# Designed miniproteins, single chains, part 40

Each design is a single chain, and the fold is of that chain. pLDDT is the mean over its residues in the fold that is shown.

## One batch from the design tools (miniprotein)

Design m1368
Fold by ESMFold2-Fast:
Structure m1368 (fold): chain A 85 residues (1-85)
Amino acid sequence: SSEKQKLISKAIGAVLRAIGAILDGDSEAAVEAAKLAGEYFKKAGEEEDGIRFLRRIRRLVEEELGDERAVREIRELIERLEKEA
């Protein structure tokens, strides 16, 4: 449906915002964007794709920022999506 396509587009936009925040060194903004991406993937019924993108974001936060709190928050977000898939 067009609504599902809009939600997927918003989810991808949030993934790109998370990557931008990581490149800017902003862990808080990266986590906020990751949470938004997770919610849009969930609303679209694309939890598996959401989990895949969030795992990549978690790795980037770990490798580029080393922020253990941000890594943990994104891990918890992934675990919530896995329970709903």
Scores: mean pLDDT 88

Design m1369
Fold by ESMFold2-Fast:
Structure m1369 (fold): chain A 64 residues (1-64)
Amino acid sequence: ALTREEVLKFADKLDEIRARGPLTDEERDAFVDELVKEFPKLSREGVRAAVDAVNRQVERELAA
């Protein structure tokens, strides 16, 4: 489990996707690798799921 501070830092990193626009599969995989290095307490699968969820939200916002 993450501390509250770690959760906020992770959320801030995910918000970078909103500024960048939707990530390609290769960009997403690279971002997941970077996040796993910064947040070693998180599983790779958990990080990927969170990145994919935000990426899908950005795609929906741009498609609307």
Scores: mean pLDDT 79

Design m1370
Fold by ESMFold2-Fast:
Structure m1370 (fold): chain A 90 residues (1-90)
Amino acid sequence: DKEVEEFARRSLEIGRRLAERLLEADPSAREGAEEILRAGERLAERARLVLRMTYEGVSALNEAMSRLGEGSERFRELAEENRRLAEEVE
């Protein structure tokens, strides 16, 4: 999902910009700048985790729907597609 990857990238970029601005205003605020960078990294990691969990959840739901009979082939296709997308999330 491009939007989640862009969110992760922007979270890292914003964290870096805020850390740089903080250090430019107060060179002694190194610890605070490091904490901002770590927060950006955690947001990026969480965004990717949520994306992966979403694909896994949608796959599981479609697999369950395929067992209900009607329209089973399409639900099976959607389950496989979302399973593949989950595997592609790094």
Scores: mean pLDDT 75

Design m1371
Fold by ESMFold2-Fast:
Structure m1371 (fold): chain A 85 residues (1-85)
Amino acid sequence: SEKEKAEKEADSAAAAFREAIRETGRNLGVPEEELEKLLADFNARVEAIRQKLTDPSEQIQAIAEETGRVLRELKELGIKNLKAA
C-alpha cells in the first residue's frame, strides 16, 4: 500500500540520519558514551515525531530538523576535543 511504502521511506530516512549522526560524532572525536546518549535522545524524539505526525513526509522533515540539532551539538562537543584531532 502507499501508506506502507511511505512508512518504510520514513523508517529508511530515520535510519540514514541515525548513521549520519554516529559517523559524524566519531569523525569529530566525540566520546562513545556521549554519542550513545545523544543517539538515545534522538531515537526517543524520532518516536515522538512519528507518533504525533501522521504524514510520512512531515515525519521525514521533522526528523531532518531534529538531526540538524543533534549535529550542532556534536559540532560543539567536537570543538571541545580539538586537542585530540
Scores: mean pLDDT 79

Design m1372
Fold by ESMFold2-Fast:
Structure m1372 (fold): chain A 71 residues (1-71)
Amino acid sequence: VRETVEMLTDMLIGHLRIRANTLSDTSRAQEILDEATRRINQFGSRLDVGGIYQSYQDALKKIDELKAEEA
């Protein structure tokens, strides 16, 4: 279970990094990524899969909103 949660955490953070790298505002992109990484790791250490997914979804929405503002 713990190993599975660690793999999930790594995959989601990796995906957010790829998405954040598409943003023109690198400072805001890094801020979103750092906050998401912190939250996902916090919930991951607690084996709180729901918290991991919620943190991932929140960060993904912020990235998508910023990307839409740049379009």
Scores: mean pLDDT 79

Design m1373
Fold by ESMFold2-Fast:
Formats: C-alpha cells, sequence, structure tokens
Structure m1373 (fold): chain A 77 residues (1-77)
C-alpha cells in the first residue's frame, strides 16, 4: 500500500531531524512508536479501516519504523 510506504518515509525523515537535533535513543524510540501510531490513526480515519486492517497496518508501520531507527542509530555509532 503506497500510503504505508509514504508514512514510513515521513517517520524516517522526522527521526533523522530529531537525531540531528541531539535526541537520545530513548526519545527517538518513543517518537518512532508515536509516529507509527499517528500514521495508523490517520490511515484508519481516511480509509475507514476495519480493526483487523488497522492492526496489520500498525504492526507493519511499527516494525519498519523501529528497524529504520535501529539502522540510523547504528550508523551514528
Amino acid sequence: MEEIEKAIEEAIETMKRLLDQGASEVELRQAAIDLANEATYRLAKERNLTPEQRYRIRKELLDKVLAALDELIAEKK
């Protein structure tokens, strides 16, 4: 789904900005979770997603955003 990929890209860009501003790993992980939840809520509202679809999208967004965050943190170390 194109909207999921866009949400992941937007979250990654936000994480990069926070990292550049000196955010801690704890702050970045919390922001990643919040961004995944916000994107899921937005998509659920815009597309009238069922609870099952919302669960699957949230899991995919959270998994991919957290994986991208771990990669960004590793690159800085």
Scores: mean pLDDT 79

Design m1374
Fold by ESMFold2-Fast:
Structure m1374 (fold): chain A 67 residues (1-67)
Amino acid sequence: LNAQQRALLQKLLLEEALKFPEGGELLSHAQPVIDGKASGQEVLQDPKLSPKSRARLQKILEQVEAA
């Protein structure tokens, strides 16, 4: 992800954290991607991420990559 895509990812995940209880979990797990330290695919493979959170994060990452 480029810097603009990482900024968009952070914005979208902050919005999720405000709207949904699991949004904070998504933001926490995606922080390495936002910081440019990991790929989205690496975070999606994290066994600590719930199936629901993984599906939501995958959808958000697809939207960010398309932007």
Scores: mean pLDDT 78

Design m1375
Fold by ESMFold2-Fast:
Structure m1375 (fold): chain A 95 residues (1-95)
Amino acid sequence: SIKEEAEKLLKKAEEILEKIKAGDVSAVEEAVEIDKEAKKIYEETLNTDKEAAKLALEAQITTGLALIVYGVQKTIQKNLLEKGKPATIEPFKKL
């Protein structure tokens, strides 16, 4: 059923979010594909199956959050690499 398909996508989206939080960059491509499938189910079910549409929307939100988390992690890593110097604790030694 389309509802079971939407439930499986949401579960995959949640799993991908946890992988990306853990630094698994291979999960990024899977997050993009899950988002595409979830958008398709949402559009197909919006007027026919409100429960499936809700699950598909939740999957889209979850993959969107995963991609935002990845973007933030990548920005932090790039900033650290470009600066090439360790963070100094000198400003905090006098606290």
Scores: mean pLDDT 77

Design m1376
Fold by ESMFold2-Fast:
Structure m1376 (fold): chain A 81 residues (1-81)
Amino acid sequence: NDELREKIAKILTSVLGTEKPIKAEELDLDATFEELGLGPRDKRLLVGLLGEEFGITPGPDAVARLRTIRDVLDWIEEQLA
């Protein structure tokens, strides 16, 4: 879903503090958050901001289950189903 990818890219840009916005098509869906430069605190912030954006309350294991941007996409799609 291109809309989900664009929203994720925007929130990821905010969490990483990059001067140039990350484009949805630039997202490596199979890279881990560690490979993208996101530590455990940044990962928690990202999940929280995504929850606010999509009206989702993260479950107790949400942060631990999410390893990649692909996992985030799947998680959001599952919560909105």
Scores: mean pLDDT 77

Design m1377
Fold by ESMFold2-Fast:
Structure m1377 (fold): chain A 68 residues (1-68)
Amino acid sequence: TVSLTERYERDLKIAEELVPPEKLEEAKQVISDAYAALMAGFSEEFADKYIKKKLLELGVPEEVAEKI
């Protein structure tokens, strides 16, 4: 099991590398919201689905959203 902090840091790093600068702050907010859900006891599966859905809504490509 990866720690929530390690997951959060990993997801932020991937977003900074792959998300366009104009969408980066919104993508970071999505990741932050997913991290808050994990801390509240939601499953990693829920968080993964939430990130993917919200990043796709922002116009981030599916292959990038799945890496985050």
Scores: mean pLDDT 80

Design m1378
Fold by ESMFold2-Fast:
Structure m1378 (fold): chain A 112 residues (1-112)
Amino acid sequence: DELERLEEEIERAIKTAEQISDDTFLILLPGQVRGLIVRLEDPDPLVRLRAARLLAYLLERATRLGQPGREAVAPLLPEIRAALTRALADPDERVRQAAAEALAALDKLESL
C-alpha cells in the first residue's frame, strides 16, 4: 500500500528530525521549508501530501521554540502562507487536509 508506506516514511523522517538539536534545526529550517514549498506543486499527489505533512511538523516545532523559530522563517512567512493557501484548493482531499493542518500551525507561529 503506497499510502501506508508513505505514512511510515513520514513517521521515520519526523523521528530522525527530532534527534536533531534545536540549534541545528533552526539553521536547516529555512532551506527545508523552501524545498517543501516546491514539492507542494509536484504532479504526484503523494509527493504533495508528504510535503504538506512535513511542513506542518516543521512549523509546529518552530512554534514550540518560540521567537527563535519564528525569526528563522520570518522572511518566508508570506511565501509559506501563499503556498499552503493554494494547497487548500488541491484536487486531492488528503493534501487539502494536510495543508489545513499546516496553516493552523503557521497561524500559531505568526501569533508569537
Scores: mean pLDDT 89

Design m1379
Fold by ESMFold2-Fast:
Order: sequence, then C-alpha cells, then structure tokens
Structure m1379 (fold): chain A 78 residues (1-78)
Amino acid sequence: SFGDRLRAAREARGLSQRELAEAVGVSQATISAYEAGRRLPDTETALRIAKVLGVDMIELFSDAEIAALVEAVDRVLG
C-alpha cells in the first residue's frame, strides 16, 4: 500500500514521523494516518513527500493511486 511504501522510504532515510511531517509541512498525526492507510495525501502534499524523500512518485504510489490523484486534478480543471 502507499502507507507501507511511505514508511519504508521514510525509515530508509532515517527520518521519524515527526521529522518527515515537519519537512513536508503537515502534522505528525497526518503522516501517521497516511502510513496506517487511513487517508491519502492530496497531489501537492504527495509531490512534497516525494521531493523530501528524494524518490519518484511511482516508488510511493501504485498505478491505481496515481490514477486517483490525476482524476482529482481533472475534476478541478474539467
């Protein structure tokens, strides 16, 4: 899941949930909710997470999750 990949990427960089949250500009509870699979980030937050961790979006998200993020953008624009 996204949450499992996020946790793995964060731990591989030696970051705590708090440190990642501070770097991304969200609360630690928000990072915990993402890692637990309780919610997904919006597109802007997802891009910030990928940038902070130094990974491509495709390493964090499945094709289905990427499609959901793209659909969210299309819903706003069209």
Scores: mean pLDDT 75

Design m1380
Fold by ESMFold2-Fast:
Structure m1380 (fold): chain A 92 residues (1-92)
Amino acid sequence: SEAERLVAEAARLLAEGVGADSPEEVAALTESLLHMITEVPEEFHDQVLATLQPGLDAMEPERRREVLLLLARAAELLGNHALAARFRELAA
């Protein structure tokens, strides 16, 4: 539940940054992000990051860093340490 809370917050910030912040849009993005963290194998981590990149690039640097750190912590809690490390690297 803590990981879901962090992903939901990251989804809200991403959706707000692109102007698509309806409850339905935030919920759909939250589900997609959870799926990416929990079910996508390490070999596809570059594709996960590429999928997120346009949304991240639309954000101000401080907002982008906040989102990446929320996703990194959620990934750690869900046992995806490799993806967590990549999110932290992008946040630096």
Scores: mean pLDDT 82

Design m1381
Fold by ESMFold2-Fast:
Structure m1381 (fold): chain A 100 residues (1-100)
Amino acid sequence: MSPEEEFRKLLEEVVELVRNNAPEEEIQKKLKEVIDYIVKNKIPKEEFEKIVREVFSKMSDEELKKLLEALYKLAAENELTDEQREVLNIMANVIDDLLD
């Protein structure tokens, strides 16, 4: 599987967790896996932003708000590197852009 396909699969898993009303801690854990994957594989910002936008555009406003809350909780409750925080901020900005 290509890095892009693996990344898209991880994002789809995040969407499914949100839709299935998974515990916030489980959503945060999967989001950290996504962030770590981007950092470890050095996926270009423009590329992961595009995939994040495509995958999350399928979510409702309520689902997007829940996802955004989980991202902010992840940032507040975990010690993140500068690279991880940058990725998290880009994801949060995409979600803010998708909200009405």
Scores: mean pLDDT 84

Design m1382
Fold by ESMFold2-Fast:
Structure m1382 (fold): chain A 99 residues (1-99)
Amino acid sequence: SMKEDVKQAIEKAEEAARRVIASIPAWAKLDTPPAPPEVVEKARKELEEIKKLMQEIAGSEELDKNQQLALLVMEAIVYAGDDKERALALAEELRRLLE
């Protein structure tokens, strides 16, 4: 069902956003190395699947926020590997969308 697929995509995007918000501060605060490339790539692939599903149902007003969440999560995961400051800024933007 398209409606169930939408709901699952929404829940997945929000869960991914919360996980990113929770993990990035630990990497920044503890001066830990960035996430391993394999972990980042796997997360990106999972989010690409969510994005594809959302794009197929594009035009629904209910999906605009979740498309934004998916994009910001992907960017935050990528930057957590390379740029902790940018990753933290994206985590703040994600938090605002989850408000």
Scores: mean pLDDT 60

Design m1383
Fold by ESMFold2-Fast:
Structure m1383 (fold): chain A 92 residues (1-92)
Amino acid sequence: ILGVIGMLQEAKKYVQQGDYKKAAELALKASESAEDLARRSPDPEVSRKLLEASRYARLGAKYAQQGDGKKAIDYLNKAIKKGLEALELEIK
């Protein structure tokens, strides 16, 4: 989960720098990692939060690919929030 959050934060930095291609690549990798972690999680609530993070990461990638930095950052922030919620549940 920490790796997913780190990739999403790095994707957000690339959006802020105008590197939309790199941002989209990282957001898609984060989405794939979140889906993999969701499938392997024994906790249904952790799985739901990771799937939500994956969905928002894909939307962040889509808007980054379109050059819409504002929407890309908005969705990446939503993905990070869901990743943090999943991490909070897993640690406790």
Scores: mean pLDDT 81

Design m1384
Fold by ESMFold2-Fast:
Structure m1384 (fold): chain A 70 residues (1-70)
Amino acid sequence: VRVVVGLLDPGVVGLLFEGRRVSRETVERAAPEAKSVRVDGELATLTFDKSTSEVLKLGKETGRRLERLL
């Protein structure tokens, strides 16, 4: 599965799972540092209490981890 990662707001990153739905539980396990996780269809939205650059890095790391798990 391909995961597209993008910054939505200063503390918020979106992960788009192209052509696949993902469970909130799976995303939460891959992102233990996230303050909140929301999943809507193919889009997961993660919120972090971190700087913008660190949030984007964590989002990319989470996306890569999920690509290996899915």
Scores: mean pLDDT 78

Design m1385
Fold by ESMFold2-Fast:
Structure m1385 (fold): chain A 69 residues (1-69)
Amino acid sequence: SHMAEEQARRLREETEERVKELEKRGDELLEKAKESGSDTDLEKMAQLYYETARTLRELTEKKVEQILE
């Protein structure tokens, strides 16, 4: 239905905005780790942000599939 398609589109757009923010925070932590020369905790934190972004995309994709069923 048109309503389901609009809901799916909005959810994807909102998710991409959140993913972009999470990836940006990860990138900032990686740059900070490089500046410190060897901060493995900052690198691990960056990986957590990237993994959270990936998980958010996957959960959104599953929800979109359910909306469009």
Scores: mean pLDDT 85

Design m1386
Fold by ESMFold2-Fast:
Structure m1386 (fold): chain A 66 residues (1-66)
Amino acid sequence: ATLTDQETRRVEYSADRFELEVRTRAAPGAPAQLPEFDFPGYRIEREVRRLSPTEAEVRVRAEKLP
């Protein structure tokens, strides 16, 4: 994963939830590059939206498990 070609669009934080939205660049036809997030005791959801051949928007949500 590379962070050099990323820009943060939105960050939200609460006691039991964390949400990060990032716009990232990728080579034409390549999948978006994103860091891996894994927190013990949390459920992590990732959503990727392709905006153009070289640009994607990634949303990462972490919610505390029961």
Scores: mean pLDDT 62

Design m1387
Fold by ESMFold2-Fast:
Structure m1387 (fold): chain A 56 residues (1-56)
Amino acid sequence: SAEEAAKKALEAGEAGNWKEAEKWGTLAVILAQQAGDDALAAEAARAGREGSEKGK
C-alpha cells in the first residue's frame, strides 16, 4: 500500500539508506495517486526528494 511504501521510505532514510528511501518514496507517490490520496502523494514525494538529495 501507499502507507507501507511511505513507511519504508522513512525507515530507509533513518538508516542512512538514501537510495532505498528515494525508491520507496517514489513507489508511495505512484500508489497514493492510484488511490486518489493527494495528501499522501505529496508527503511521499517530499520523502523521495529528500532521499535523492541526501544520496548525492
Scores: mean pLDDT 72

Design m1388
Fold by ESMFold2-Fast:
Parts: C-alpha cells; sequence; structure tokens
Structure m1388 (fold): chain A 96 residues (1-96)
C-alpha cells in the first residue's frame, strides 16, 4: 500500500513539474489531483498536500504582492504540518 502510494506521488510530482513549466492553469492541476483521488482513493491528508502544492506553484507565477506573499507563507506552513503528519504515520507503521 505505502510503496504504491509513494510511486503514485512520485509520478504526480513529475507531471506537476512538467505542467507548471508548460504554464498550465490551476484548473488543470486540480483536475489531475481529482483524477488521482478518484482512481486510487488517496488518504485525505495526501490529497490536501497535493492541493496545497498545486496552489503554491500557481501563486508563485503571479505578480508579487503582500497578499500573495502572505498566502504563500500560509501554504508553506500547512505543507510542513501535513508532511509532519505523514512522517508520524510512517513511523507508527514501522513501529507496529
Amino acid sequence: DLEEIEEILREFEERLKEMVEAGAPLEELERLIRELEEEVHLPPVVVERLRLMAEAVHLSRQPKTAEKEAKLEELRARGRELLAELQARQAALEAA
């Protein structure tokens, strides 16, 4: 299960990077996440992480404003929290 999820996330990160470099709009990134959510029934914490990543990279292309900077910082903070939760879940599985 975990190895399968890790492979899916790796493929998603590669596709996301290509789409971002190609200038894909946020709606296309959200569509990719929706397809993965429906196809593989990803845990909510993983889906939330993917959505935050897509929103952050999309915002990074917009003009620099105080509102954008504040939003990016919020997204980074939430991303760190989700990563910590995923790491804690992994540690619990290894301890069991």
Scores: mean pLDDT 70

Design m1389
Fold by ESMFold2-Fast:
Structure m1389 (fold): chain A 80 residues (1-80)
Amino acid sequence: IIEEVIKILEESDLNDIEKVVENVEKLFKKKFPDKPDLVDQAVDSIRQVLIYSKEKNLSEEETKKYVEAVVKSILGIAKE
């Protein structure tokens, strides 16, 4: 799933935050259909990372690193 999220970022205009978030939400709903709280956490966390990256003028590579870290954290919660 992490690799699929990174692919969404690579194929998306990161300035179109809501479009990126929509694609991430669709992916998480497909992978975790019985975990709506996890989907909501992923959507909110990734949206915040993208907003922060835009405000700080972070590179696409730095943005991908932050998103990967957040997704790993969320997946850790899902394993509990």
Scores: mean pLDDT 76

Design m1390
Fold by ESMFold2-Fast:
Structure m1390 (fold): chain A 69 residues (1-69)
Amino acid sequence: MSKEELFKEASRALVDMIKALADKLAERGQYQEAAELYRRGAEFSRKNGLDDYARELEAHAQELEAKAA
């Protein structure tokens, strides 16, 4: 793999960890904290060229923010 492809794979693994942590927080009813983690994950994904992941994470953040309000 190119260094670019390897970096993207590592970035995807990090995003998956963020999703797992955010899901655990949501299961505990900590929706605002979960939403913040999703937003941070989305920003990281955009910076690393993972636009599809960024869009998905932003959608999850918006849904959780609605539940926290």
Scores: mean pLDDT 78

Design m1391
Fold by ESMFold2-Fast:
Structure m1391 (fold): chain A 62 residues (1-62)
Amino acid sequence: SDLLRRLGELLLKSKLSKEDKQIVAQSVARNDGDLEKAIETVKERLTGEAKEEAVKILESLK
C-alpha cells in the first residue's frame, strides 16, 4: 500500500535499530494501517528516544 511504502522510506531514513524498525512496521501491519492503534502498540513496546522517534514517524503519516 502507499502507506507501507511511505513508512518504509521514513524507516530507512531513521536512526532506529533494525529490531525497532521491525517493531514499527509490524505495529502498522497488525493493526491494518490504523495509525492510532499502531502508535499505542509502539508506546507499549519501545522506550526512550526510539519510542519518541517511532511515534513522530507514525504521526507524520497521518
Scores: mean pLDDT 85

Design m1392
Fold by ESMFold2-Fast:
Formats: structure tokens, C-alpha cells, sequence
Structure m1392 (fold): chain A 81 residues (1-81)
């Protein structure tokens, strides 16, 4: 499942990135159901982008902090609407 994949990524990520992913997953689960179908698709894409960025950072050592921060900011804005 996506949740199982996220847990695996979080286990390999830095504590800071893992905390961000946990916050994003919690917010996504709490608020996704109240969004329009278009907004749900956007939330899905943003969460997947965060997971992929965290995975690539853990796997390659590349700094993905800007990508993670931008996706998280957009997801928070979307879920607050």
C-alpha cells in the first residue's frame, strides 16, 4: 500500500524529513475527503512528490529540501481550503 511505502521511506529518511512526511500524511488523511475531485488529484500528486523526493534524498544523497518544502507548502495551502 502507499502507507506501507511511506513507512519504508520514513525509516530511511533523516528525522527531519520523516517528521515532515508524517505531518503531510496526517494532514492528507484528515482533509482529503472534504476536497473536490480536482483538489484530491492535486493533493495525491503533491504527497507522491514529497515521498519521491524523500526517497531520492535517502537513496542518492541529493539535497531535495527545496522540493520537499515547496510541495509541503502547496499541500498545506490546498488542505486548508
Amino acid sequence: SFEDALERVMAEASPEVAARLRAAWAAYRAHRGSLSPEQQAQADELLERMALAAYLEARTGRDMSDTLAAAWARLQELLAA
Scores: mean pLDDT 85

Design m1393
Fold by ESMFold2-Fast:
Structure m1393 (fold): chain A 68 residues (1-68)
Amino acid sequence: SSELRRQIEEGERNLKRLEESKKRMQEILDDPSASPEMKAQAQRGLEAVQRLIEEVRRKLEELRRELE
């Protein structure tokens, strides 16, 4: 129980960091002054971060089901 709560809290902190990274990359994509190279890197980073967010969310759902 306490271990599950700790893992959930850590996962939630990780999600917050990933969402912040996603916002930074989205800002680059939305910046008309950003170079095509910067936008390409931001797009790849955004895809990677979204994949990580999905993984963390799935893990959190599993942990929360365990607490049911």
Scores: mean pLDDT 86

Design m1394
Fold by ESMFold2-Fast:
Structure m1394 (fold): chain A 96 residues (1-96)
Amino acid sequence: SMEIEKLKEEGLKLVKEGRYDEALKVVEELLEKFPDSEEAKKAAAEILNAIGEALFKEGRYDEALEVYERGVELFPDNIELGVNLGLLLIVQYLDS
């Protein structure tokens, strides 16, 4: 779907601009407009991964954790979200 592709591109652009709350609204819009779409679920998961990675790189670990935990809850079969959550938990343990 061109609409799903456009929303994904807009969400990822917002992440690059550090506009994480607006990117989260794009995730919500994808899931509300296309609740049964596998393409929309994959696009939403990709945006959530990008938000979590950006927050992690900024040292905002608690916020990154919340994003990854929400991502795994919404998309339990998404390997990248699960791996990134696990890696963040290991990093937090090592920094303790």
Scores: mean pLDDT 87

Design m1395
Fold by ESMFold2-Fast:
Structure m1395 (fold): chain A 81 residues (1-81)
Amino acid sequence: SMEDIREAILLAASGGVLFMQATVLDRLGGPLSEVEQLLAKAIEYYRQALSLLPEDHPEVPLLQGQIEELEKMLEEVRRRK
């Protein structure tokens, strides 16, 4: 529905904000544990957004790609601990 699509967009935007916060914190040499938590939350928001979109929606492959990239970043942060 249009309501689900709007909710998905808002969830994806929230995930994007958390990803930006993680990137800024990492650049400033902040705690790796906090960077990890922010990345994990961003992934959760993107997965929630993905669950609300119809399977043929053009944003689906973009969100899936973003989740994969963030999961790689999360594993890199975990290895640095």
Scores: mean pLDDT 87

Design m1396
Fold by ESMFold2-Fast:
Structure m1396 (fold): chain A 91 residues (1-91)
Amino acid sequence: EVEDLAISQMTILEMVLSEIDRLTDWVLRSSDLDDIRRRVDDMVTMADDVIGQARTIKSKNPKRADDIDTLIARLRDAVARLRAVVDEKVA
């Protein structure tokens, strides 16, 4: 069902947000720059894929479009914050 897919996608976006928050906290505590770069690159790639899937689901689910857009915006902000923390750590 198209509506069930939108709800599932919103749950996935929320889970990825939680994982990025945990990774950001880990990066702040870690001193292994190579491990940090590897994990962050993997997370950013996963987030980009999930955003792409969410945009596809959103186009088929106008009733949930605003909710999905809000979660995509939060995910993009979380990724930007993660990148900023890595840049600060490497500087």
Scores: mean pLDDT 85

Design m1397
Fold by ESMFold2-Fast:
Structure m1397 (fold): chain A 99 residues (1-99)
Amino acid sequence: LRDELGRLIQNSIGLRGQLLGYLGVSKDHDKALELAKRLADLLARAAKLAIELGDQDTLDSMLNELKNLKRLAESHLPKEKAEEAVKVIDEKIKEIEEL
């Protein structure tokens, strides 16, 4: 579980880097939306593992990263794509909060 959590966190760092590239460099909003959804799923999986481990600091960190991802999507994606990303992120936050 802890080794898997570490891998998920490392993968989230890589995906965030790619997302920032698509938002700031290439401005490919379709790929940015796809990566935002994948990153939200990965962060939610890490948060759920943190709950299983009783790791409150990591849980708080993952929830903060989801909130930052939501803000990033709202600020940098066109309205329709931002709404789609926000819906996915909000669903992931609710899933975590219901645990």
Scores: mean pLDDT 84

Design m1398
Fold by ESMFold2-Fast:
Structure m1398 (fold): chain A 111 residues (1-111)
Amino acid sequence: AGPAVTQSPAEVTAAAGGSATLTGTASGTLPITLSWYRVRPGEDAELLARNGVNVAPAELADRVTASKPSETTATLTLTNLTPADTARYLVQAESPAGAAGGAGSLLTVRA
């Protein structure tokens, strides 16, 4: 079977100026590449991090911290949150046996 991905939290609400940490965990044949995407309604998915490496756009790069604490786990931390960070954050897993996406984490930022 190809990889499977779980994400936590499924939904989180944070205050503006605060922070949020999202986790994706995959199972499957190693090595697994884990990528974080930001998805907003009406927009293409934006790559933020791959395998714990921050590749976020310049306007986000200093507020994004990415890590890969294990072969199967990726974390994304957003700091100094703004209402514009309200989005669904998806993990994609790529393995020799195939690819799979998580259900996503919905982040809501309140002013």
Scores: mean pLDDT 86

Design m1399
Fold by ESMFold2-Fast:
Structure m1399 (fold): chain A 100 residues (1-100)
Amino acid sequence: MKELEEIARRAGEEMERIAREEGLPEEEIELLRRAPYTPLEAVKNSKKTGLTEEVIKKMEEIIEEAEKAIESGELEPFEQRLAKLLMKTVKAALKLMKEE
């Protein structure tokens, strides 16, 4: 859990930096900064609700969609960087959920 919190924090900081470098609107920068915390919250909520398998399946679908988007060549270089950071946090959360 501490490892996932650290991964989410670092990813959020890096995503904010990338978004600011690209001149994205403040609302979008804030969403991107928060996005890495979504997998962390999903892990916390799955423990409270018992919906572990459903969260795992959804995380796997998110990873698959992100990988396809990166491979499509339709993403700008900065969007590929953002997608890879998000995918890293989702993969870390998925690994933690599957190990329990």
Scores: mean pLDDT 80

Design m1400
Fold by ESMFold2-Fast:
Formats: structure tokens, C-alpha cells, sequence
Structure m1400 (fold): chain A 94 residues (1-94)
């Protein structure tokens, strides 16, 4: 199911982020999880993980890629969610 695949992608992203420090692969896995199941617990967690990764590692990805990822979180997550609010603040700071 989309939800089970999103959970797999969330775990894969967390492995890339925390164990391998491969921020590009981590960001890609988190974004894929958000796109696949945005309203699921896994999708919401992946969105938050993605925004936290971009906030904590501002030089991990090119600015344009970082902004595109933040805009995708704003588009796919509820406006009042922590991930969407953090993403909007980060876009405004650029």
C-alpha cells in the first residue's frame, strides 16, 4: 500500500540522514514519502524530517533545490502543520 511504502521510505531516509549522513538521498527519500502518502503519519513525519534536515544542514543542497523542497512541503502538508509552518518561515528568510 502507499502508506506501507511511505513508512519504508521514511525509514530509508532516516538511515541516510542519521547513519550515512547522505543528505541528498535522505531528502529524496523523505520527499518521496510525503508525495506518496501526504496525509499519513509516515508522510507527516517525513515532511517534518525533511524540513529539519534542511534547517540543520543549510549547505547540504543547492539553494534552489532546498527552496523547491520547502515549497513542496508547503504544498503537500496542511498550512497549520509544524512542517509547513517551518518551511514557510525558512522560505521567507531567503
Amino acid sequence: SAEEEAERLLREGERYYYEEHDYEKAARAFLEAVRLAPDSRAGRRAALRLVQLLMENPDALPKEVRLELLREVVRLQPAGSPAAQMAREMIAAE
Scores: mean pLDDT 90

Design m1401
Fold by ESMFold2-Fast:
Structure m1401 (fold): chain A 81 residues (1-81)
Amino acid sequence: SEMELIDKVAEELGITREQARDLVLAANAILEMRRLGYEPTDEEIDALAAHAGVTREQLDKVIEMVEKYDEELRKKIEELA
């Protein structure tokens, strides 16, 4: 679940659950832009990290975690078809 992902991010980065939620939202926004064929600029990604109160490196890690979570959900949906 998204709640389990948020809790995992909070534990891995040593941040609050609220910060982890904002970071997951930022990661989802970046992945959505990429899915639509737009690569966000370094300034845009840095701004999203700053909004969540984390470093760029931490945001990059969370992008990895969210992408993996989305792939696992996609596979589960395919298994139900």
Scores: mean pLDDT 82

